# Designs tried in a protein design run: designed miniproteins, single chains. Part 112

Each design is a single chain, and the fold is of that chain. pLDDT is the mean over its residues in the fold that is shown.

## One batch from the design tools (miniprotein)

Design m3730
Fold by ESMFold2-Fast:
Structure m3730 (fold): chain A 94 residues (1-94)
Amino acid sequence: SGAEESRKYALETGKTLLESLGTIGVGSAAFIGGVLYGAKQGLPTGQLVTMMGLNVVDSVMSGFSNQSLIDAAIEALASEPELQEAAKRLREYK
């Protein structure tokens, strides 16, 4: 039961992060722009984060989600120090 609550929290956090990425990745928040640029240039997840932003918009409009988006969300969460626990819990429910 505690694990189920942790999963729901992790999914909610992941969705919020992906929604923020969709908005901010298109927008120009300097901090997020810098992080996204650094990730794209130095981290393997850079392109993945960009694709996730596009896929989040498409998923919201179509009402669909898929395992690849969840896996991408886990990697994005794992790249954030404060969200590593959320990424770990989401991974447990793959």
Scores: mean pLDDT 45

Design m3731
Fold by ESMFold2-Fast:
Structure m3731 (fold): chain A 62 residues (1-62)
Amino acid sequence: MKKLAVATEDWEARLPTELSFKKGDKLLIEKESSGSFWLATSLKTGKTGWVPRSFLKVVEEL
């Protein structure tokens, strides 16, 4: 089940597999993990990468 989330803060990727985003960006959650990072796609850029889940607010479940 996919979720739509909004970034609550800016984040700068540290690894090529991570995704940078700005506060207010919308992200489609592709995969949830039990760890600190989720796999997400930026609706702004179309890029997919790992993002810190603590910087996200889920706004809709799809």
Scores: mean pLDDT 82

Design m3732
Fold by ESMFold2-Fast:
Structure m3732 (fold): chain A 68 residues (1-68)
Amino acid sequence: QIAEFKEAFSLFDKDGNGTITTAELGTVMRSLGQNPTEAELQQMISEVDADGNGTIDFPEFLTMMSRK
């Protein structure tokens, strides 16, 4: 399962720097067979992007997915 998350994440991590944008989160989750609502996406974004820098790293992504 973690391998699936890593593969999906890496599709949007084009620079290989270990981050994706918050705008890409919904697309990543859809590629994994998830269908988050707008409210769910906003909640997850607020948990990981408290500083408003617009990026999510892989450990933060894994933490969110493990709670689903």
Scores: mean pLDDT 71

Design m3733
Fold by ESMFold2-Fast:
Structure m3733 (fold): chain A 60 residues (1-60)
Amino acid sequence: GHMIAVALKDLTAQTPETLSFKKGEKLEILKRVAGGLVLAKSLKTGKEGIVPEEFLEIIE
């Protein structure tokens, strides 16, 4: 199955490579990247981008 996480807090993207989301939104974790970062896909918008792992709780 796909690895699903929920956002623990809001994130406003500061770069084109980063996702924006609100607390409680669900994301699919695509892969882990170095430095405590993950590549994730927003289930709401379908956009992919980099997210700090600390913003996410894995639920599935």
Scores: mean pLDDT 81

Design m3734
Fold by ESMFold2-Fast:
Structure m3734 (fold): chain A 158 residues (1-158)
Amino acid sequence: DIEAKIQALEEQRQKALEEFPLSPDDQRILDAAIEGFKKGLENATEERIEEWIEELKRIAEELPDVNKEDFEKALDIIKNSDDKNEIIDAGQALINELLNALFPDRAEENATVAAEVKWYMILELLRNPDLSIEQVKAAALGAALGAARAARELVERR
């Protein structure tokens, strides 16, 4: 039941936002992730997916506090899974890991941002059930890259 699934996601979303409301910086990261997701949908090719996996690997190598095992596991799921929900969950994990590496003292807020990106991605999948696995992979990678780039820019301005 699509409505029951949407309701469960809305309840989870409301609870997270009540406990950890988004700051203006968190909102910028979320907006960048959503923009990255949209760019991924528009540019979904095997070549683009491979390029963005390599770019995310390079970003992780530049961040000493990234949990490389969890990060590589999430990238492997995006590369090899044929399940849209597993790909979206892996995208959330990539975003959460990148944000935790950049903002280690904000684990709860980072989890809230990652959950909001996942909620947006799931709603788009429910609205567009005909999206290909390739499109979902590119979109999840695009969201992670968007979040990473915005978060790094915020750190560099400090």
Scores: mean pLDDT 84

Design m3735
Fold by ESMFold2-Fast:
Structure m3735 (fold): chain A 90 residues (1-90)
Amino acid sequence: SREEVERRLEEIVRKTEEELEKLSKPEQKEDVEKTKEKLRKGREYLLRGDLPKANKSFGEALHYAKKVGDDVLKVVSDAASEMFRVVREE
């Protein structure tokens, strides 16, 4: 259901945001917050069915995540892939 998709995407984003906090240093806060913002925006576009805009927003999230570190880049990349998978399966 659409409600189940929304719930599952929110859980992916929340877990990703928690992992970003654990993997980042206080001085990286600006890039972490921009990563979170773009990840949330990507989720919103997925819920609207706008796959091109979701992909663009996740690309922007990956750009900021890379500035934080390769571990953060992997976490955000995995999250974006999982979110696309959820939308395709449900």
Scores: mean pLDDT 88

Design m3736
Fold by ESMFold2-Fast:
Structure m3736 (fold): chain A 73 residues (1-73)
Amino acid sequence: DAQDANGRSPLHVAAEEGDLERVRELLAAGADVTARVTGGGFKGWTPLDLARLMGHTEIAELLEEARRARGLA
């Protein structure tokens, strides 16, 4: 999927916006939880980093579980 002007994937945007339903849809579609922002002020940030920054604790927990499943499974 296309990244936005700041190099954010759809999963980065959903995590930053606090859109839990969209995060679930993207994870079910196989979105890359390890993707890093490629530009702008958040360069190098993962969707989990953005969720934590914005205080979206439920999304942060979901992303951490998805990261663990992909990294350790």
Scores: mean pLDDT 76

Design m3737
Fold by ESMFold2-Fast:
Structure m3737 (fold): chain A 97 residues (1-97)
Amino acid sequence: SEIEKLVKEGKLDEVDAEGLTPIHRAAREGDVERVKKLLEAAKKKGINLLTQRDADGRTPLHLAREAGHEEIVELLEKYAKENGIPLDVKDLNGETA
C-alpha cells in the first residue's frame, strides 16, 4: 500500500510541494481510514506526526477542525493523549496550536 511504501522509505513525515505530510492531507480530506493507518505506522516507528506544521503553520488537528471532520479530530486528540504528545493551546477560546 502507499502507507507501507512511506514506512519502508522513511517518508511518513515527508512534506509535499504544499508543505503537507501524508497525515495533514488525510486530515484535510476527511480520510478516516488513512488517518488510522498513518497513526498505527507512526506508533510502530516511534515517529510524532501530530506537531509538524504546514506552510501556513497548521497541524493535522488544525486542518481536521477547519474542515469539520469531527471523527478525525477525536482520533488525533485520543492518540495524542494515549501517547503523551502535547497539543499546544494558543488561545483562551480553546483553539489548539
Scores: mean pLDDT 76

Design m3738
Fold by ESMFold2-Fast:
Structure m3738 (fold): chain A 104 residues (1-104)
Amino acid sequence: SELGEELLIAVSMGDLKKVEELLKQGADVNAQLTEEVGGFPPGWTPLHIASRLGDLEIVELLLKNGADVNAQDVDGRTPLDLAREAGHEEIVELLLKNGADEDA
C-alpha cells in the first residue's frame, strides 16, 4: 500500500513522528520492500530497517504496534540477524525480550 511504502521510507529516515502518524493512519506495520531500495533488499520490513539502523525508539514503537519480530526477508534474515550484524546490543536484547528466535 502507499502508506506501507511511506512507512518504510519514514523508518529509513529515522523519522519517529512520521512513523507514529503513519501507523495511526493504518499503515501496515509489516509492510515489505518489493524491490531493493537504498541498499535495503526485498522482503525487508520496517523492523528490519530500524534494527539495522540502530533506531531503538522506532524498534520499540514498531513492536508495540504488532511488528512480526521473526519476519524473514527473501534470504531468510530476521531483524535479530541485522541487529547482531550491526552490533546494536540494546536492540538485540529488546528483540529477544519480544520473542525473537535465536535460530530464526
Scores: mean pLDDT 86

Design m3739
Fold by ESMFold2-Fast:
Structure m3739 (fold): chain A 68 residues (1-68)
Amino acid sequence: PIELLEKALEAAREGNYDEAISLLQQAAPLVTDPEVRELLFKAVSALNKGDYEKAIEYLEKAIERLKA
């Protein structure tokens, strides 16, 4: 799941928000950590609202938690 989240973060940083959402939808069922799942939900919600900076922050937090 980390690789998919890192690709989603890169896509979001490049402005490819549809690709970021697609990658997050692929990663979500592979994530068992409920805190990471909540961060992914918040990231997708932020992307859908056009709040791209918050979406990137939520993705960075999700990746940090998975690496810890």
Scores: mean pLDDT 82

Design m3740
Fold by ESMFold2-Fast:
Structure m3740 (fold): chain A 53 residues (1-53)
Amino acid sequence: IGARVRAVRERLGLTQQYLADLLGVSQSTVSNWERGLATPSAASLAILDRLEL
């Protein structure tokens, strides 16, 4: 899942901080997802899917 988060963010040209602000989480949360240290919530995944559309 971390690779997916990173791929979507990079496609949109976003920093980890900006993506975090869009999702209502901290930058460290986004960093942890991309590193595989944490799993995004269902709400965060739904927003990411909509951003990819």
Scores: mean pLDDT 76

Design m3741
Fold by ESMFold2-Fast:
Structure m3741 (fold): chain A 80 residues (1-80)
Amino acid sequence: MLTPTERRILRLLAENPDRALSSSEIARATGISQSTASRHLRILEGLGLVERVRGGRYRVADPELVREVLETDEKMEERL
């Protein structure tokens, strides 16, 4: 089960799946510390949802899988 913070990170990265963001950029966009962002990114990488690319940046590993995860979360939020 994903935390609200992990879902927020995935939504940000899913906005442009071809774009890689640093942990600092993700932290600023999500309103968390860089260390908190890095910790959650490591968890998401372990789940196969994000990948670390050249220069220490992160992007979605499987854009289709990430879309399905976010769409399920949105359907629960919109239909409850």
Scores: mean pLDDT 76

Design m3742
Fold by ESMFold2-Fast:
Structure m3742 (fold): chain A 68 residues (1-68)
Amino acid sequence: LEEELRSIPLERFISVLTGRVLRAIADEDYEAAIEYLEAALKVYRENPEVDESTIESIEKQLERIKSK
């Protein structure tokens, strides 16, 4: 998962991440959504090109899902 996210351009990162997380939520698979968001957060934190607002957005999504 993390290796896949590192291999794609940043714009595609965001698109793929959003699609996979939304699908997991729609399937009520909150555990998978949490793990996906955590993996993406690690990759984004390692990338100096990712701005703080993107990281904060992912952190907020993670907190919302964990509230379930």
Scores: mean pLDDT 71

Design m3743
Fold by ESMFold2-Fast:
Structure m3743 (fold): chain A 99 residues (1-99)
Amino acid sequence: MEELKKRMDEIHKNAVRAFKEYQKALEYVDELARKAIEAAQKHPDAEGLIERVRRLADYAKAKIANAGATMAIDPEKGRKLLEEAVEEAQRGFDEIIAE
């Protein structure tokens, strides 16, 4: 019983921390996407580039959601997945703008 209570308390604390890190990652990806869309609007194929940014943002948000869920159970693995999702999104947005 005591071990179960300790594990449940740890899961709760990890879930609260994961939720905050999850929210910050989502806000950061949204900021990156907004800046990428603003840059894309200056290009001749603005609509095509904006669509690519939106698709990448949706994909990144899905990965961030999975990372957030993982952090509640395995904080180290979840945090690594969240960092990888954000880094992949940043790289993808930079590549789209460079075209």
Scores: mean pLDDT 80

Design m3744
Fold by ESMFold2-Fast:
Structure m3744 (fold): chain A 64 residues (1-64)
Amino acid sequence: FDAFDLDGDGVITAAELREYLESLGFPALSDAQVQQLIAEWDRDGDGVIDRAEFEAMVAAASRR
């Protein structure tokens, strides 16, 4: 998380999230796919993921 939170403010942008998922071995995601993931986890609708949302997303992704 922290390596991709360039502002250190506890949120991740779509671009940072895509880079993180690619580092985990996911194929290159389109902007639409990243936006869809953000929409699923972003409760505030501001287009970014906070730390708690990110941890929940990673836990869901690592289950399989």
Scores: mean pLDDT 66

Design m3745
Fold by ESMFold2-Fast:
Structure m3745 (fold): chain A 73 residues (1-73)
Amino acid sequence: MMPPPRELSDEEWERLLRGHRLVRETTSTYTTPNPVPDFERRWLDANGRLVRVETTSHPDGTQTVRLREYRPS
C-alpha cells in the first residue's frame, strides 16, 4: 500500500515544484465555532502530485482553506 502523505521541507518543495505545474486551485470558506491556528502544509501524494493546503482564520468567524495541486510537467 502507498504510504500516507508526509510534509515536505521548503527545499524539497522548491526542488519538486520545478518539475510540476499547477493543475487545480480551490478556495473554500466555512463557518467554524472553534477556529484553529493558521497553518500551511505541503506534501507529495501517492500519484506523484504536489499538494499545498493553507488555512486562514477570519475575525467574522469564518475560516478559509486554500488547496493547490500540481502534476508532473
Scores: mean pLDDT 74

Design m3746
Fold by ESMFold2-Fast:
Structure m3746 (fold): chain A 130 residues (1-130)
Amino acid sequence: MLGTELLEAARLGDVEKAKRLLEEGADVNVASPGTGDTALHLAAEAGHVEVARLLLEAGADVNAANTVDGDTPLHLAAEAGHVEVARLLLEAGADVNARDKDGRTPLELALEAGHEEVAALLLEAGAVLP
């Protein structure tokens, strides 16, 4: 199905495949049955800026929470230290203070992982200090 292929393209950073699948009618907000991860979650976790941009332009829900942890794409970008994806998500209206199921914010995940540049970006975007 187009949705499964879009999730794979997002995980791999395959911009041309993602673009073609969206043009063919793939649901931009399709979620993995096991984790609830959308294509935007997978692109954010992997740091694939151009795929993340394409998904956001196609109407991806920037604040979608996955089912496994309640994580948004911004949580995953912050935990992984992907500054450029985090910036893109914030520009698209990501909730900088979103809490996962454990009550953790993107800032708390960035700080725990030692990603100082992402933490600084989140603070500049209005993240509340823990």
Scores: mean pLDDT 90

Design m3747
Fold by ESMFold2-Fast:
Structure m3747 (fold): chain A 60 residues (1-60)
Amino acid sequence: APVRAVAKASLPALSPDVLAFREGEELEILEEVDDKWVLARSLSTGETGLVPKSALEIVE
């Protein structure tokens, strides 16, 4: 099952491959890209992109 996470901070779209999100937004981790980044989907917008692991609190 996909891992759920909550954003710990807001992040603007800094590049086309990075996901923009708001603090408290629920995300679904689709794949771990490396030690620092995951590919995630926003549950509120349905958009996918790269998210820094440090900005996420893993729920499940």
Scores: mean pLDDT 78

Design m3748
Fold by ESMFold2-Fast:
Structure m3748 (fold): chain A 121 residues (1-121)
Amino acid sequence: LHKAAAEGNVEEVKRLLAEGADVNARDALGRTPLHYATLEVAKVLLEHGADVNARDIDGYTPLHIAAAAGDLEMVKLLLEHGADVNARDKQGRTPLHLAQAAGHEEIVELLLEAGADPEAK
């Protein structure tokens, strides 16, 4: 499932889920398929009960990854599905910190609108 999610193979993801694959399976990095997903795959995984707030071994949620990458549409999708805007990684960083560090102004605005703590350091 992780490989199909990372490759953006929507039909393979749907087939594996229909055959009983665990939507929240964790790899050696503690990552779920949602951590690797393209936008279209993420929609399918979330519809099948993917944990939007799953944390990998570094404490990264899918929202941390999308915010750091500048993926505005993925950030919007994750927030629509109840992503914790104030989730902290192992270094105490929130998605807002990662978006600010990367200079993704549109994502910074979106996270603040979604209730991100602007005082978070």
Scores: mean pLDDT 84

Design m3749
Fold by ESMFold2-Fast:
Structure m3749 (fold): chain A 74 residues (1-74)
Amino acid sequence: VNEADEHGVTKLHLAAALGDKETVEELLKQGADPSALDEHGRSPLDWALEQGHLEVAEIIRKYAEENGLEIKLA
């Protein structure tokens, strides 16, 4: 679930960029790391915000908060 491509992009980054709430929630349940950074230092939260997917961004933020993870915005 935390497999990254050659650019550090995970499945969670892609689902966040697409606004796919169901896939985001499923990936987080499977142990996807919302603090994973791409080669430009951007998290899945950054990707959701860049694409205007505020609902997905909130899901990621709440999951990180509940699991004691700090996500630094780019």
Scores: mean pLDDT 79

Design m3750
Fold by ESMFold2-Fast:
Structure m3750 (fold): chain A 60 residues (1-60)
Amino acid sequence: GPMLAEALKDVETDHPAFLSFKKGDILEILKEVNEDLVLAKSLKTGEVGYVGKGDLKILK
């Protein structure tokens, strides 16, 4: 199944490559980019962008 993660905090960004989200939002991890970054999709908004791994709790 999809690899899911929960956002641990609010993140607001104007950078087009990075994803904005709220604490408790569920994201689908699409790709692990490196040890610090993933490419993820917000299940709430459908937006895709880079997210810091430290901002996420991996669920599935």
Scores: mean pLDDT 86

Design m3751
Fold by ESMFold2-Fast:
Structure m3751 (fold): chain A 105 residues (1-105)
Amino acid sequence: SVAEVNAQDANGRTPLHLAAEAGDVFEVAILLVEGADVNARDDNGRTPLHLAAEAGHVATVELLLSFGADVNAKDDNGRTPLDLAREAGHDEVVEVLLRFGADPE
C-alpha cells in the first residue's frame, strides 16, 4: 500500500531512498508505480534523486526525473543533486540533470 511504500526508517529514509542509493532501477520502478513519494526527504533533507546522483546511477536518475523528481531540490546543506554529482565526478549524471532543467552552478 501507499503507507507501506512511504514508511520511513530511523533516518527518515523511505524504501525509494534506499533503492535509489543502491541503483536498483527495477525496485525504483516498482516503488514509483506503487505510489512512492518521488520527492520524499530524509532527516538530512535529501531526496532519492540526491542519493542516486551522488552514487552515479544514471538510469535511476533518469527514471526518478521521469516520475517528477525535483531536479533542483536542496538538502539541509543547500546542496542540489547536480552539486553532489559534480563533486563525485559523475559526468554522465551531470549531463542528464542539466537536460532535465538543473540550474548550472
Scores: mean pLDDT 88

Design m3752
Fold by ESMFold2-Fast:
Structure m3752 (fold): chain A 67 residues (1-67)
Amino acid sequence: MPSEEELLERAKGLTKEDLIKNAAKISPRYEELVKAIIKAFPKASVVEIMKLIISLKGKEFAEKLLE
């Protein structure tokens, strides 16, 4: 299982829109969750959003958003 540091490093290569698209591939429910987090923290970077997702949903969910 990748470390939190490895997941955050991978997130640097993605946009917020990429996270939304990847969540949509998992389910519409996760797409809405990721959109809500981004809307709640509009000034947060993708890395900061990913750190929040890891805290709320765990590293396994975060890893799926990076595929």
Scores: mean pLDDT 81

Design m3753
Fold by ESMFold2-Fast:
Structure m3753 (fold): chain A 66 residues (1-66)
Amino acid sequence: ASLVGYTARMGRDFTARSPEELSGRKGDLLEVLEDVDEEWVRARSLTTGEEGLVPKSVLESVGPAP
């Protein structure tokens, strides 16, 4: 998908509600691995290396890796 390989910054804290979701804090950088649908991406935390689903609504910016 079009967002794969981009770096996203979390604009707010997010707490996972299921094992498939990734928790993160405001300011965390994520690598987008998969554009799942209109609301969700699968991403990897650049801080922890953990993977999971993240709502697009908590991502503040999405762009090429710095």
Scores: mean pLDDT 76

Design m3754
Fold by ESMFold2-Fast:
Structure m3754 (fold): chain A 59 residues (1-59)
Amino acid sequence: KKLVRALVDFTAVLPTFLGLKKGDILEILEELDEDWWRARSLVTGEEGVVPKANLEEIK
C-alpha cells in the first residue's frame, strides 16, 4: 500500500475533502488526477480527497 505524510495543514472546505494536520499519515486509495488523490487517514479512519502537492511519500 502507498503511505504518505502531510507536509502542511489542509482545511477541508467541502465534505468531499479530507482535512489534514502536518505530520498526519495517510493511505492513498486512488490517484484521481495530477493534483488530487483519494486517501484514508490512519489517525481518524476518515476518507476524502487531498491535494497531492501537500503530501510526501513514505518509503
Scores: mean pLDDT 82

Design m3755
Fold by ESMFold2-Fast:
Structure m3755 (fold): chain A 71 residues (1-71)
Amino acid sequence: GPAEREERRRRILRLIGEILRLIGEIFDLERQLEKAKKEGDEETAKELEKKIEELEKRLKELMEELRSIPL
């Protein structure tokens, strides 16, 4: 009914917002990682790679949740 459609719409919009924010954060960290690798900062590069991997896993989970919502 109408209530279920509105709740679904708000959930979709919230998930999209979170997904876009995570994509932005991943992009920023990837830029920092490229700089760290070019500067030879191996320790910072490893920490950034771990953070990127964690955010990519969260992004995948949110995208899977978004896909699970009926259209």
Scores: mean pLDDT 86

Design m3756
Fold by ESMFold2-Fast:
Structure m3756 (fold): chain A 72 residues (1-72)
Amino acid sequence: SLDERKENAKKANEFLKKAEELYQKAVTDPSYQKEADEYRNKALEYASKLPEDLKKAVENRIDQIKAEAEAK
């Protein structure tokens, strides 16, 4: 349903935001890397329940977050 899509998208984005924060922390403290990867995997789990276009958007955002962290 539309409501189920919204809920899954919301959760995927919440976990993406947490992963982004943790990937940024991992640049200075590598101990955050594993936790960042765990939140990335949670975001992908919820994204897997979305239509292909929205799933692809989440996957692309993860790639962008990781690239931004590596640039620091």
Scores: mean pLDDT 83

Design m3757
Fold by ESMFold2-Fast:
Structure m3757 (fold): chain A 79 residues (1-79)
Amino acid sequence: FEKFDKDGDGVITGEELKEVLESLGLNPSDEEVQKVIDMIDVDGDGKITKEEFIARMGMEGDEKGFERLVKIVKEIMAE
């Protein structure tokens, strides 16, 4: 989670998520980033809290959640 939440405020925005994905050599569109957020953000507010990220990624906001997120983004980009 800390790799996504650069500010340490417990919230990941779409802009922060896009920046992290770009740092990994992925180049998602704003639409693709929004699809990823929609998969994690149960409330639909356009922000991912630490609690939502942990809940959706299997109670871990670390390497396992990160790998799962990258896989989801790659699947979206492959369409």
Scores: mean pLDDT 65

Design m3759
Fold by ESMFold2-Fast:
Structure m3759 (fold): chain A 79 residues (1-79)
Amino acid sequence: VPCAACLSLRERDDCVVLLPCGHLVCLSCAAKARSTGECPVCRQKLTGTTPEITEEAIAASIDAMVEDGVKALKDAVLA
């Protein structure tokens, strides 16, 4: 996948999405962007990047999102 900042071909695992602008950049460009706090492509202020996908982070995120969503879905289906 090409990095939007340096245009180098990288594997998807070596790329991260910058939030909130959504630009895909390589790990080196992402590290520099986090250091400056701005996207190197559009210079939007960074609120976050896609975190390292850890099982704990995925489980915590899914649990927090699914508890309210699953209850609402069950209520709609049971009605």
Scores: mean pLDDT 61

Design m3760
Fold by ESMFold2-Fast:
Structure m3760 (fold): chain A 156 residues (1-156)
Amino acid sequence: SAVTEVVLPGPPPGQSLSEEERERLREEILEAAKDPSITTLDLSGNEAVDDELVEELAEILKVHKSLKTLRLSGNSDTLSNRSVEALAEALKVNKTLETLDLSYNTGIDDEGVRALIPALKVNKSLKTLYLVGNNVSQETIEELKKANPNLQIKTK
């Protein structure tokens, strides 16, 4: 049987979503994320994905029993350290997520990524964290590695 993967693309480059279109896409994302059979949710390059939506996704992630991969890559204009802080709280209790992709989000920096440290010390499920193309220093990456030496952190 096929792996349950959901990919929800954003609008084409140079197009802004109307408030109604953004709300409908947000509802579609949250419905997909609540599906108990979903194993991959890819929201990369989706301009409807902002900090508020990631905070809602983080609450869903706390109770999700099947989601293994969450991709939020390429949302630089809409995601900040606030998203990482919400995901850090979810990772403290979530036992299913194996891959988190936060790549190409230039609003995520050392301060936001350090918010993951308490979660990485206790989380045993996360295997790979992607931080390619973010404003994160090598010093901060070494701090994350110390928090969880078994975690693969991808920066290139």
Scores: mean pLDDT 87

Design m3761
Fold by ESMFold2-Fast:
Structure m3761 (fold): chain A 79 residues (1-79)
Amino acid sequence: SAELLERLRKGFGLFDTDGDGVITAAELKAFLTSLGIDLTDAQVAALIAAADRDGDGVIDFDEFVEWEARRTGILAEVR
C-alpha cells in the first residue's frame, strides 16, 4: 500500500545518512528491526545479495522495495 511505501521511504531515508539513496547491511538491519522484521547478519547479507546484483554490500530503495514485496508481502499490491 502507499502507506507502507511511504513508511519504508522515510525509514530508509533515516538510515541513509549520506542521502545518496543507498544503505549498508548494518543500516538495512537497523531499518528492518524498526519495522519489526528481525533478521540475523547472515539473513541481511543474503537479502542484499538477492536485491543488489553488484554485490557491493549496499542497495537502493527501489531494489529493496521490489525484493521485499516479493518475499514478505509487506509491500505487495493487493491481488
Scores: mean pLDDT 66

Design m3762
Fold by ESMFold2-Fast:
Structure m3762 (fold): chain A 78 residues (1-78)
Amino acid sequence: SEELKRSLEKLREALKEDVEALEKKLPEIEEEIKKLEEELEKASPEEQEQLKRRILALEIVLDLYEGMKKALEEEEKE
């Protein structure tokens, strides 16, 4: 039980650090998404699939960040 508690605490600390690191990269990620969206509008059909996939990957990262951030904030706020 105590060992499990320590393992969970260590995982929480790691997630908190990852969230903080990701938060610092948010402006860069958002800028890249906008740039890819502009490229998508002018892209050929062949290029559109790759651009959409890259945009989706970045959006998933943002969604994961928001989910983790909310989970951590709600735990602090009760």
Scores: mean pLDDT 78

Design m3763
Fold by ESMFold2-Fast:
Structure m3763 (fold): chain A 93 residues (1-93)
Amino acid sequence: KKLSEEEKEELEKLFKKYDKDGDGVLDLEELKEFIREFFELRGEEPSDEELEERANEVLKKADKDGDGKISFEEFLEFVEENRTEDWTKMFTE
């Protein structure tokens, strides 16, 4: 269930690209864009409605502080813990 170093590096690059504020966290809108580009790189084009659903799922499960934002560490933990979810497999395949 652990991500490889290569998978972590790719995810970190995408995370930093959408971290517009440079504060090390993504809000809902930034997280939607991050998930969108990742899906596009995997050959999928999710709808805005699906992206909002996925982003809210990540925040609900990984936002330990309840601030409506997610750190890169929280995101990695979410991916590693939820690898059995259909859409989260795209981060590791």
Scores: mean pLDDT 70

